# Ledger of designs, part 98: designed miniproteins, single chains, continued (3)

Each design is a single chain, and the fold is of that chain. pLDDT is the mean over its residues in the fold that is shown.

## One batch from the design tools (miniprotein)

Design m11611
Fold by ESMFold2-Fast:
Structure m11611 (fold): chain A 59 residues (1-59)
Amino acid sequence: DEELIEKLMEETGMSRELAEKIMELLKENKTEELGELLATELSEEQREKAILLLVEYLE
């Protein structure tokens, strides 16, 4: 969990608070809400990087 939070912050430049919120949504399997959060809070480039990290984490 902490490793993914740190990678999200490092690769996208997002705040720790946002990275933690993303982790909570992942743990709760709230995929629709997670998608909306990524679309709202991140730029297109940041969102692409975040999605790649999340896919790697889930595999």
Scores: mean pLDDT 79

Design m11612
Fold by ESMFold2-Fast:
Structure m11612 (fold): chain A 61 residues (1-61)
Amino acid sequence: MTKEEVGKLAKEEAKKLGLDEEGQERAGNAAKSALDAGISPELGKEVAKKSAESVYLNEKM
C-alpha cells in the first residue's frame, strides 16, 4: 500500500466518522506522517483508521 493510498483511506475513515473536509484532510496528513515516521505500509489500513479516530476525538471533545 502506498503512502497516498493510506492518506486516502484515512480520509474515507474520517468521512465515515462524520468529520468535515478539514477533519478528513487532517486525518490523511496524520496517516501519511505516521508512515514517514517509520510505520510499515503493510499496517496502512490500521494506521488510516487510528489516524481518523484520533482526529475525531480531538475535534469532537
Scores: mean pLDDT 79

Design m11613
Fold by ESMFold2-Fast:
Structure m11613 (fold): chain A 62 residues (1-62)
Amino acid sequence: SAMAERGRALAEEGIALIEQGRLEEGNRLVTGGVTLLQEAGDDATAAAMGARAGEVARRQLA
């Protein structure tokens, strides 16, 4: 669905920002993307994107 595609794109953009050390901006986009994925019923992709973002954020803080 268009909503799931938008959600995935926002989450991926957010993860890229977190990888660049832009944690606040990246987390904001990941949250928006995950929310759209959940609203679209794509809970598996939402969970995967959230887990990946959390892992990348942890590596930035280590």
Scores: mean pLDDT 87

Design m11614
Fold by ESMFold2-Fast:
Structure m11614 (fold): chain A 58 residues (1-58)
Amino acid sequence: MLSKEELRKRILRVIGEALRAIGDLEDALLAGDREAAEEAERRLREEMERLRELEKEA
């Protein structure tokens, strides 16, 4: 079981990574880079899955 502080740090890290992936996705879409957009979308999905797992620890 994670401590309350450790859980909070992990949640914030996942949120930060998700926000970065959203930014990367927006940049890729504006540039018309479909490969970069697909990569950013995959990263966003992975971070959302991690957040879902962390919710079970809360």
Scores: mean pLDDT 81

Design m11615
Fold by ESMFold2-Fast:
Structure m11615 (fold): chain A 75 residues (1-75)
Amino acid sequence: SEEEAEEILEKTRADLEGAREWAEREGLPEEALEELERAEKKIEEAEKIKDPEEKKKALHEVVGELEAGLREVLA
């Protein structure tokens, strides 16, 4: 549903903001902050998607890409 897609969007944005604040506070490497910045930009792009199914898919993909990127940078 559109409502569900918007809830996922808002939660994802809030989680990302918290993760960024945490990463800066903990002094994670610049490469980790860059991965978070890429995720923020992709979330902004996903926000523009009108189809709820595609929006949810895009948000899920962003989270997966961020997890993979952080794993690579922090490994």
Scores: mean pLDDT 81

Design m11616
Fold by ESMFold2-Fast:
Structure m11616 (fold): chain A 82 residues (1-82)
Amino acid sequence: SGEEAAEAAARAAGEAGGRGGDGGEISRAAREAALRAGRGTEGRSAAGGAGSGASYAREKGGDPETIREEAERSAREAARLA
């Protein structure tokens, strides 16, 4: 579901950020996790949202917790609109 995709993306984004990943690495980790956890259109939308949100938070100098929260928020919003 979109919720499962968002939660998976958030966890992956936070972990990648915690390891010192750059925006591209964090975005890729979030999207990959969302695609594995989510199904169909909601999962694909959540993946896109998660990647964008995670990248944006990193660009703004967010810590791993902020990156995780933005990835989840953006993923849930994208899934809701799908």
Scores: mean pLDDT 82

Design m11618
Fold by ESMFold2-Fast:
Structure m11618 (fold): chain A 60 residues (1-60)
Amino acid sequence: AAAEALRDQGIDEVEKLYKENPEEARKKADEFAEQLEAMGAHILAVAVRMYFLALEMEKE
């Protein structure tokens, strides 16, 4: 539903932004996660944050 769509949008935006500016991608991940938490979608918020962490780990 709406929360799942927001998670998918957040992951896509973070992935695109990460290639150009990892610091802004982190902020974007936090923004989407905050919106998901406000909707009560805590697991989806964690998923967005974890996706950013996975991108950071792949960088090494």
Scores: mean pLDDT 80

Design m11619
Fold by ESMFold2-Fast:
Structure m11619 (fold): chain A 93 residues (1-93)
Amino acid sequence: KEEVIERVEKIAGGLAADHLREASQGNLEAAYRAGEILTFFGVSVEELKEIADELLNKEQKIALFQGALDTARAFGEDEQAKELEKVIEEIKK
């Protein structure tokens, strides 16, 4: 778990790492913010899934992927947004 957070810090900075740490402790807003930042720094949907599966529960994963989805949509990343929508629906099942 700590190893994953250290990896995130190297690729997306300390703010993303701090938000993931808060998210793992139950902060859904921090989960959403982490999703935004990781997507902004170009983290793939597969890497986001690995990070989320290691650190987060179902509700926290939904918040993180929602932040990622809103960011992908804002940048016009249509294929990534479509993939993120499918991930969210799969988690909700």
Scores: mean pLDDT 86

Design m11620
Fold by ESMFold2-Fast:
Structure m11620 (fold): chain A 74 residues (1-74)
Amino acid sequence: MPTKEEVREEAERLIEELARHMREKGFSEEEIQKIVEGLKKLVESLLNDPRLSNEQVLTFFRLFVEHLKREIDE
């Protein structure tokens, strides 16, 4: 089971990958920063939910980021 620190590290990597993808698609740095800040707040909110395991938090966050990538591609 991943630690909270490992979940934060993996979430940061996923956020950086999404930010790079958004830049390649022509999004402004202001738009990218808003999404990055929102995703950082989301991962901390999920990690603070006692009903969710660290593995469930990471799985949910990965699925959510993949969903955002698909919306950006359409």
Scores: mean pLDDT 84

Design m11621
Fold by ESMFold2-Fast:
Structure m11621 (fold): chain A 80 residues (1-80)
Amino acid sequence: SALEEFLEKFREELKKLKEEAEKNNAPEEVLKLLEESEKKLEEAEELYKNKGSTEKFQQLLLESLELFEEAKEKLEAHLK
């Protein structure tokens, strides 16, 4: 439940950041980071639903969060 709420909130934040990046004509590098973040999150969510490896789930989620944070930093730099 709490984990599912976290995943849903993260997905919403990722969607909003993608919309902001597209609206502000962000560099292709930012869009690519967001696309990779989304792919990692989708893989993590699929593992969670299929009761797959907890270690792999944690790794994918952490990778997704790292990519999201990199994209956010680069977008903020672009908007200045």
Scores: mean pLDDT 86

Design m11622
Fold by ESMFold2-Fast:
Structure m11622 (fold): chain A 80 residues (1-80)
Amino acid sequence: SHYLEGKRLYALRKLEEAIEKFEEAIKENPNYAEAWYYLGNVYYALGKLEEAIEAFEKAIELDPNYEEAKEALKKVKEKL
C-alpha cells in the first residue's frame, strides 16, 4: 500500500518520496488518521513545523484517541 511504502521511505530518510506516498494514501482515504500522522512526522523532519502541526491536528480530528499524534503535536509546538 502507499501508506506502507511511505513508512519505509520515511525510515530511509527519503522524505520527499515519503510525502508523495502519504499524499496518495490520503487521496484514496482522506480519513486515514495514520497517514496524516506520518505526513506530520515527515514535515517535522524537514523543519516544516506549521505543516507538521496541521497534519497532526488532522490526525487527532480523525482519531481523538491517537496518543502518538497528540504527543507529536505537543513536541512540535514546543519548538515554535
Scores: mean pLDDT 88

Design m11623
Fold by ESMFold2-Fast:
Structure m11623 (fold): chain A 58 residues (1-58)
Amino acid sequence: LLTALALLALGLALLAVGKKKLDEVAANPDAPAEEIAKAIGIILDGIGLIIEGLELLK
């Protein structure tokens, strides 16, 4: 239970960080593709942690 809540909290935090990074990159049309890839990677990691946390709550 505590581990599931920790994974959900961390996943949500990563989604927030990834969204902020993506918004910053989107504001700069000259931003390199690597920065976009990093932002998407953080978002995907966050989603993975949320899924893992939800699986532990079954």
Scores: mean pLDDT 80

Design m11624
Fold by ESMFold2-Fast:
Structure m11624 (fold): chain A 65 residues (1-65)
Amino acid sequence: SAADAEAAAEAAARRARELAIARTGSEDVEVKVEIQGPTTAGATATVGDLEVRVGASAETVAEVG
């Protein structure tokens, strides 16, 4: 459902931002979110030259790549 996809997107974005902040100490994080399915989404967090990619579903949230 749209709500499940939005929840996955929020989880992916939150995790990607968290990892980017932890690695850089910067709160100036650009996050791009992509809905991948009815219950799945991905997010990419960028700080300078650092990119962190995270995938999320109802069951998992994990860094990818």
Scores: mean pLDDT 80

Design m11625
Fold by ESMFold2-Fast:
Structure m11625 (fold): chain A 60 residues (1-60)
Amino acid sequence: MKEEKLVESFLHALRLMKERGVPLERIKKNFDAMLKSLEKVLSPETVERVKAEADRILAE
């Protein structure tokens, strides 16, 4: 599986939601739902990296 491409697409989607003015609470809810799906296909190490990067994007 190409984990890096999937991670990039996911993080790009989060950035787009923030740019579109979606409230942070809604972004976090969507992030949690998507992350639960990603946990089925990504390694635990990649999941933790995605969480860290998503938090960074949302803190911008």
Scores: mean pLDDT 76

Design m11626
Fold by ESMFold2-Fast:
Structure m11626 (fold): chain A 99 residues (1-99)
Amino acid sequence: EELEKLLEYQEKVRELAREISAGPFAELDRRRLELLKKHGIPEEVARSRTDAELLAILREKGYSEEELQAFRNELFDISVEELKTAVDAVLEAKEILKK
């Protein structure tokens, strides 16, 4: 009874949060692709490889461990922004639906 109503509310929050975060996530995706392109990795490769595989490609291209660590840190920063974007969207959706 109350559980079904709670699940319906959670689904509405999820849908609205997805709409709110769509633009910010598209911008973060663009930033990740530009970072990879700057390091010589085209979009087709970036979308078809894991982060570990991308790092292996850069190592084969002659990147030092220091350069690879800097690249890992930049990817991690984007991942942190994605998490913040997701949380902020959920909080905003909850406020809108609680009017």
Scores: mean pLDDT 82

Design m11627
Fold by ESMFold2-Fast:
Structure m11627 (fold): chain A 68 residues (1-68)
Amino acid sequence: STEEELRKKQKEVSRLLGRALRVWADLLETDPERAAKMTLASMVGILSKDPETGEEAKEFAEKEGLKL
């Protein structure tokens, strides 16, 4: 059933996110400016999909030269 398959995919996504966070943490130590820009781009990307914040987030991304 779809619910079982979704839970399995969510666990795999969580595992991959955990690995990505470790790589990001290493980057934060070696290149904190790049890590900060990547985090900001991800946050703006999430906000750009929300109807309330999307337009403001896109304007912010354009002003800061962030690629979404």
Scores: mean pLDDT 74

Design m11628
Fold by ESMFold2-Fast:
Structure m11628 (fold): chain A 56 residues (1-56)
Amino acid sequence: MLAVATEDQVAVSSPPVLIKKGEKLEVLEEYEDGWAVVRYKGRTVLVGTDKLEIIE
């Protein structure tokens, strides 16, 4: 699934990754607690779903 970031956020990763508002992300898996595993610039990172809009 494709999603777009609705605001700037820091992804849970090592090192931390800043995802800027308007960037497109591939959602790999969504968790029940409002978290998603996404692919961003060749990395797999964990982000909050409250700052994502699913587009596809």
Scores: mean pLDDT 78

Design m11629
Fold by ESMFold2-Fast:
Structure m11629 (fold): chain A 86 residues (1-86)
Amino acid sequence: MKEEALKAIDEAIEAAKKSSLPPAYQQGVINALNLAKEALEKGDYKRALKAVETALRIVRNSPTPDPEVIEALEKALELLRKILEE
């Protein structure tokens, strides 16, 4: 499950890099997701979840929200929520 969540976060980072998001929003998403990866590797699943939620909020507040980035972030959120339910 932890490895699956890490892969989902990496997929979200790649989606953000390829997205139509303005540079400032793209960088904000990537920074939040890198914090989520560090938290997840340290076993801080609650911090990882909050970081991914922050990334999703940045995308939704963008003038040009990218649906593929949103989908990747929602997948990462679902995996992190399943880990926290254990």
Scores: mean pLDDT 83

Design m11630
Fold by ESMFold2-Fast:
Structure m11630 (fold): chain A 89 residues (1-89)
Amino acid sequence: SSQIQHQQARRQAAQLGDNSNRQVTSLGEQAIANDPSRSSSITQNTTNINQNINDAVLQAMQSSDPQQMLDIVQQSSQQGLNQAQNVLS
């Protein structure tokens, strides 16, 4: 039972990370469309934000607690999306 809960949390954490990466990338693409002269800086910012989210997912996967795993990814995803909105929109 605990192994099933842990496996489900791992899948949810990975899905949350992937979804957040897609949202950050989409915000970046929209920002580039609005101002192509910022393409390089926008790409650097989205790459850094996505790397931070991916690092948080990897860190979360080391947790033995399913709830802590999800909390880590949720917090990092929210921080990443907030950063993207600030610098891209």
Scores: mean pLDDT 86

Design m11631
Fold by ESMFold2-Fast:
Structure m11631 (fold): chain A 55 residues (1-55)
Amino acid sequence: PKVTVKEVKAGEIITVEDDGTVTIKFKDGSSVTLEVKKGEKILIPKDATVTFTAK
């Protein structure tokens, strides 16, 4: 599957363009993995690296 990595700032909203998986890795070393659907919006509360993997 195609993988996209993006650096995101606190308060930024990501709009999901395809069904897939999003992994949000914060600077403190914690991470969250979510299954996402096309059209979903995700608010990033802290500076993070976001990895999107399309289905």
Scores: mean pLDDT 80

Design m11632
Fold by ESMFold2-Fast:
Structure m11632 (fold): chain A 85 residues (1-85)
Amino acid sequence: SMEDLEAVRRLLEALEDHVRQRSPVEEVQLLIDLLVDLVRRTRDPRLKELALEGLRRVLELARRLGASPETLQVIEEGLERLQRV
């Protein structure tokens, strides 16, 4: 649905913001869990593709900003979880 599409976009924007602000890894983990659960529940391939592309951009941003190994691992695990949906 359009509401689910907007929810994915907002979660991805929040992830970028938390990475930029160097938020605790627990905050990043929570948002990734919400993103994965949303994609899993909807089973919409367009939402999965949007989430994968967005989370890849978040990972690239985190690498450029020198995020912690723990934050990078959580994002990488999120990508693997999304691929398995």
Scores: mean pLDDT 90

Design m11633
Fold by ESMFold2-Fast:
Structure m11633 (fold): chain A 68 residues (1-68)
Amino acid sequence: SRTDRVLADLRSVHELLLRLYKEGVITKEEALAILRAYGDVQLATLSPEDAARFRAELDRLIAELEKA
């Protein structure tokens, strides 16, 4: 489904940013800024139902990245 794809893409972006941060390619602040910017762009394109689910996952992944 579209929702499954959007959530899978979000998780892939998070995994990439976490990898780049762990490898010292980018700072934690840069990784968080990119994740938030990506999330905000996606949220603007989604239905209210998809946006609610996406926001919950985005907030969870931001919290995980902040604790990394």
Scores: mean pLDDT 87

Design m11634
Fold by ESMFold2-Fast:
Structure m11634 (fold): chain A 77 residues (1-77)
Amino acid sequence: MVDELYEQGKKHYENGDYEKAAKLFEEAGRIAEKNGDYQRAAEFYSLAAEAYYKLGDLEKSVEFVQRARRFREKAAA
């Protein structure tokens, strides 16, 4: 379930395992997106962007910031 992925991602982020955290948040975002929960998808993609930024993967961080923004726009429509 999405909530389990979110909790696991948070624990990995707190432990400094940003690669695992980014992948878990990305997966949670995809599940939320598939379920039509665009607000939660935007939140999870924002968290993935933050984790990629901590990794120094600036390209992935920017991709997920832009993806999160698009889903926020969908949620507001």
Scores: mean pLDDT 86

Design m11635
Fold by ESMFold2-Fast:
Structure m11635 (fold): chain A 87 residues (1-87)
Amino acid sequence: DEALRKELEAAAEEALKLGLTKAAKYLAEGELALRKGDYEKAIEYYKKALEVEPKNAVAYVGLAGIYKKLGDFEKAKEYLEKGREAK
């Protein structure tokens, strides 16, 4: 029982670290796409980061900035408000 519990704890820690690494990867890819002016790809990657980490304020702010540049002020405001709620 104790050995099994230790294995489950280690697996949970690895899963958490993998999740954090995956979100960081998506944020980096989104930032790279944004710097290249590929707004469609940037939106895709920031949304993927939110699938892994739904309260990621950086991803929400990134999406708001992109939608503002695209002239979609309604979506830009929506994502800014979500980013403020995410903390």
Scores: mean pLDDT 78

Design m11636
Fold by ESMFold2-Fast:
Structure m11636 (fold): chain A 94 residues (1-94)
Amino acid sequence: MTPEELAELQEAFSLKGPERNAALARFYQRLIDRTAAELAARTTGPVSLEELRKALALMFADEMEERGLLPVAKALREAAEKNLSPEEVAKLAK
């Protein structure tokens, strides 16, 4: 996680209610997209970017659910199936 990403995450957790849910969902979807792309670029084997994005989305959704952030978890799971943008995921988490 970059210093900029850490700052964005801290700001998101300072928000409340639907605004916090939207900010967290947008943050994690961006992190998923970037991490999946980085992993795909580092491997020489047959790696599906879509499969990496889906696996990361489910992992973060499970963590959000355990923390009681159910709207964020649900939005990330839907994004895994529908290939949604971070802004679309943020709208679902509200």
Scores: mean pLDDT 80

Design m11637
Fold by ESMFold2-Fast:
Structure m11637 (fold): chain A 61 residues (1-61)
Amino acid sequence: MKEKLEEALKYVDNGDIDKAKEILRELGFSKEILDSMTKEQLKKLIEGYLEYLDALEKRRA
């Protein structure tokens, strides 16, 4: 999951928004939500989710 989110973030940064949206849809995000988002909103969504996953990993003993 984390690797796919990092891949989606790279596609957003490269301007390949369609590829980023495909990865996010595979992860369970709705097409309607993704189609309503700007590039900056998609980037913030991915970064926020990555922060959440990093926090979970750091809390595992």
Scores: mean pLDDT 78

Design m11638
Fold by ESMFold2-Fast:
Structure m11638 (fold): chain A 80 residues (1-80)
Amino acid sequence: SDEEIERVARGVALLTFRRELERHGRTPENIQKAREVANRAYLLTKEVLLDRQERGWKPSEVEKADIERALKVAEEAEKG
């Protein structure tokens, strides 16, 4: 669903943001750059998943695990 795609995209963005901060450290400049990278990951993930949904494509077991991880991260962020 569009709602699930939105959650997956947010989860991927959060994982990307955390990864960028782990690579470069938590400085104000790196936080801003990490937000920009995370926003690009969000937009790309949303575009790809919407295209796949339109084509009736089904995820592989690996992709399904990645989707489940992203959904969990988004849900945890929604709780606090």
Scores: mean pLDDT 83

Design m11639
Fold by ESMFold2-Fast:
Structure m11639 (fold): chain A 80 residues (1-80)
Amino acid sequence: SALEEARKTLEELAKKSKNPEDQRGARVGAEAIKAFMEDESLTEEEKVEAAISILTALESHSKDPEVQAALQAEKDRLLA
């Protein structure tokens, strides 16, 4: 699913990003998306909207163009 792909990308950014702030943000974001995916009280639309909000926040706070590009690609996949 697009949510699982976004989570995987964040897990990879947590391991590979050059900036410790980007690594921490990606790790926290991946855990948040996992929690939303496992929350049976949320609709699929609410899970997607929550993931887009997380990715948007991480993108806005990152100064690494590679991190920004990866986050934008996952947002585009969720919006398709």
Scores: mean pLDDT 86

Design m11640
Fold by ESMFold2-Fast:
Order: sequence, then C-alpha cells, then structure tokens
Structure m11640 (fold): chain A 69 residues (1-69)
Amino acid sequence: SAEEEALAREFYALDAEALAHLGAGDLAAARALVDRAEALVAQMDPASPLAREARATVDALRAALAALE
C-alpha cells in the first residue's frame, strides 16, 4: 500500500542516517534517530514482513549503540 511504501521509505532513511551518525561516533544523534525509527515500527502492521524486517533492524541498531557506549 501507499502507507506501507511511505513508512518503509521513511524508516530506511532514518536507518541510513543512524548508521552514518554511529560511524561518526555521534551516539546521541544516532539514539534519537533509532527512537524515531522505532516509533515508525509501531505504526506498521505487526503481521507484515516490513514490520518484522524493520524490528530486526532496530534491534541491530540498538546493539550497535550498546557496543559504542
């Protein structure tokens, strides 16, 4: 759907931006972006493949943030 496409586009833009900030050592900015990405996952249909992939991506970003503390 158009809603799923919009959520996916916004989610992966936040993912890319969070990874860039993680690579730069800007943990505060990366954390804020991951929080925003997680809020988008909450708007997704939890049964969808998009929601499962997005949740896995958020979990990976959280693990990366923990490793760079």
Scores: mean pLDDT 87

Design m11641
Fold by ESMFold2-Fast:
Structure m11641 (fold): chain A 69 residues (1-69)
Amino acid sequence: AEELKEKILELARSSGNEEALKLIEEALEYVEQGKFEEAERLATRAILLLPEELRPEVGKLFHELVKSS
């Protein structure tokens, strides 16, 4: 789980979009709390702010994280 979180955060940081990074950090906190509906909402917003190339990768990693939780 920690490795997936680190990878997601690394990709968000690489985008240079501070708003996307904040939304991803908040979404990861909701996943940790078991609040998957709230996490999904924030993750969706964050992904839309990312470069098109990063969107499918971040989406897959979030899906894997939720499934492992």
Scores: mean pLDDT 81

Design m11642
Fold by ESMFold2-Fast:
Structure m11642 (fold): chain A 68 residues (1-68)
Amino acid sequence: SAGSEAAKLAVKAVNQGKNAEITLSSGDVYKALASNPSSATGAALAAIGENPEKVVVKIDGEEYVFEN
């Protein structure tokens, strides 16, 4: 699913010391911070749990779009 792929990418970014921002089709935004691992877990759970039709992940200014 789009949420699962977005969650995987955001967690990978945080594990590499990068920050990620997840934007859901609802307009909700979740930040995954390398300095706070619990934020990455929260963002990942939100992306998976809401099962959005579209998710945008932003890492270092680059945007990655996932759609169901």
Scores: mean pLDDT 76

Design m11643
Fold by ESMFold2-Fast:
Structure m11643 (fold): chain A 86 residues (1-86)
Amino acid sequence: MEEVRELAEKLAKAIKEGNLEEALKLEKELLEKLEELMKEGKVEEAKRLMLEASRLALEAAYEAGLISEEELKEGLARLEEQEAAL
């Protein structure tokens, strides 16, 4: 799952740098790879990678000043609930 992790890291970097066009492109590529994993029967692995990617993106958005501290806390709580449901 090296490719999915690298896409997640690149997405987080693009968000942190404020590069919206690159971030949207990387998000699309990441979602396509996660869907591919789900089609291969690696559903739990895809879900875990999605949650990690979402956490990195959320933290990057906060560091970039795109979201408030309250939005960060709400987003992290939501991701924790999704992880607990796995």
Scores: mean pLDDT 80

Design m11644
Fold by ESMFold2-Fast:
Structure m11644 (fold): chain A 87 residues (1-87)
Amino acid sequence: MEKLKEELEKKAEEAEKLLKEVKSKEDVEKILKLLEEMRKLVREIEPDPEELQLADRNLDTVKKAIENAKSTPDAHPLAKKLAEAAE
C-alpha cells in the first residue's frame, strides 16, 4: 500500500509540472495518461467503495476539463488556463 501511495504522489507531481508548462497537444495527452494511471492506483489504495467513487469522480472532472481544453480551448475555465499556459 505505501509503495502505491508513493507512485500516486510521483504521478501527481509529474502531472502538476506538465500542467504548469503545457505547450502542446502532446503534453495534454501525456497528462491524460497520467490521470488514468492515477485512477488505477486510487482503486488499489482505497478499499472503501464510496471513497473510491468520490476520488474517481474528481479525476473524471479533471480529465473531462483537460479533454475539453484539447478539443475546444475556449469552452471551459481549465481549458482557458491550459491555453494560456501553452503560450
Scores: mean pLDDT 63

Design m11645
Fold by ESMFold2-Fast:
Structure m11645 (fold): chain A 58 residues (1-58)
Amino acid sequence: MEALDAFAAGRYDEAVAIAEKRLAENPDDPEVWRTLARIYQHAGDLEKAAEARARAEA
């Protein structure tokens, strides 16, 4: 997923923007929510990571 590739390259803001753009097109995509959860967890934002994971599991 492009968002994870951007995060791996150290482009955190771009990674989040790519995932958010995909959510705007399909807000019920659990794969995008799982990707956001991983990005937030690695960035240390545990609250947003937990929220994104909950959305992915809904």
Scores: mean pLDDT 75

Design m11646
Fold by ESMFold2-Fast:
Order: structure tokens, then sequence, then C-alpha cells
Structure m11646 (fold): chain A 75 residues (1-75)
């Protein structure tokens, strides 16, 4: 069971992810990538008790962001 005092930080991270998703959408104009990122973040929050699964999901999110940045730099 997680303490609610952890949730303000997690909510901040979610808001940052949403802002990043909007930024990526504006730069790449790729709503599918943004949707995938948000789905991974939601699954990450749902699996908070499983640190290994959270690490895998976080890694997948980082890879998507990295790929998006590399594609954006191609302009």
Amino acid sequence: VVDESDWPLEEQLRREAEELAKFLLEKLNNPELVKELLELHDEWLENREDSEKQAELHKRMAELIKKAIEEAKKK
C-alpha cells in the first residue's frame, strides 16, 4: 500500500508526462506515439507494487521518447 504523500510526486510526474506528450505531438505530429506513451504511463501507475514491471515500463517509455527525439532532429 502506497502512502498518499507519494502521490503528489507521482501526479507531478504524470503532469510532466502529459506536457511532454503535448510537446512531442507538436514537434512530431504523431498522436499514436503520444497515445502509446500515455498508455505505458498509466500501466506504470497501475503496477506500482511491482518494481520490476515499473522498471520495464519506464525503460519502454524512455525508448519511445528517445526515438521521437531522434526523428524530430531529422528535420
Scores: mean pLDDT 68

Design m11647
Fold by ESMFold2-Fast:
Structure m11647 (fold): chain A 65 residues (1-65)
Amino acid sequence: VLEALRNPTKEDVEKLIPYVLSDDDIGILAARRLGVLGDPRAVEPLKEALKSKNEKVAEAAKEGL
């Protein structure tokens, strides 16, 4: 449980990318997880999330970049 906090895995990056464009709580969580991972593959999805209608999703994406 606590070990899952240490690493969202690289497979989670690919799983989370489609959800980062969601305008709801899933989008917020996906953007935050991608930001924590710092994976270069997440950069473009996070930039798209900056344009989200949900301010919280956009803020999470901004923190991840």
Scores: mean pLDDT 71

Design m11648
Fold by ESMFold2-Fast:
Structure m11648 (fold): chain A 73 residues (1-73)
Amino acid sequence: NVEKLKEKGEEYYKKGLEALNKADYETAIEYFRKAVEYYEKAYELSKDEKEKKELRKQIEEARGMIKLAELLA
């Protein structure tokens, strides 16, 4: 179910932001990686072009956060 995979990705992304705010960079990286995994699974299963564009944006944002957390670690 694409919708549930998107929701899981969003939840892990939020957990990543919480860890980042606490300067727990290692935990933040793990959560952002989980967010990418779920967004990528949703992207693979989605047949809707609009949803795929949204998911691609979410994947790029999460990848950017991984790079940021790695620089701050």
Scores: mean pLDDT 89

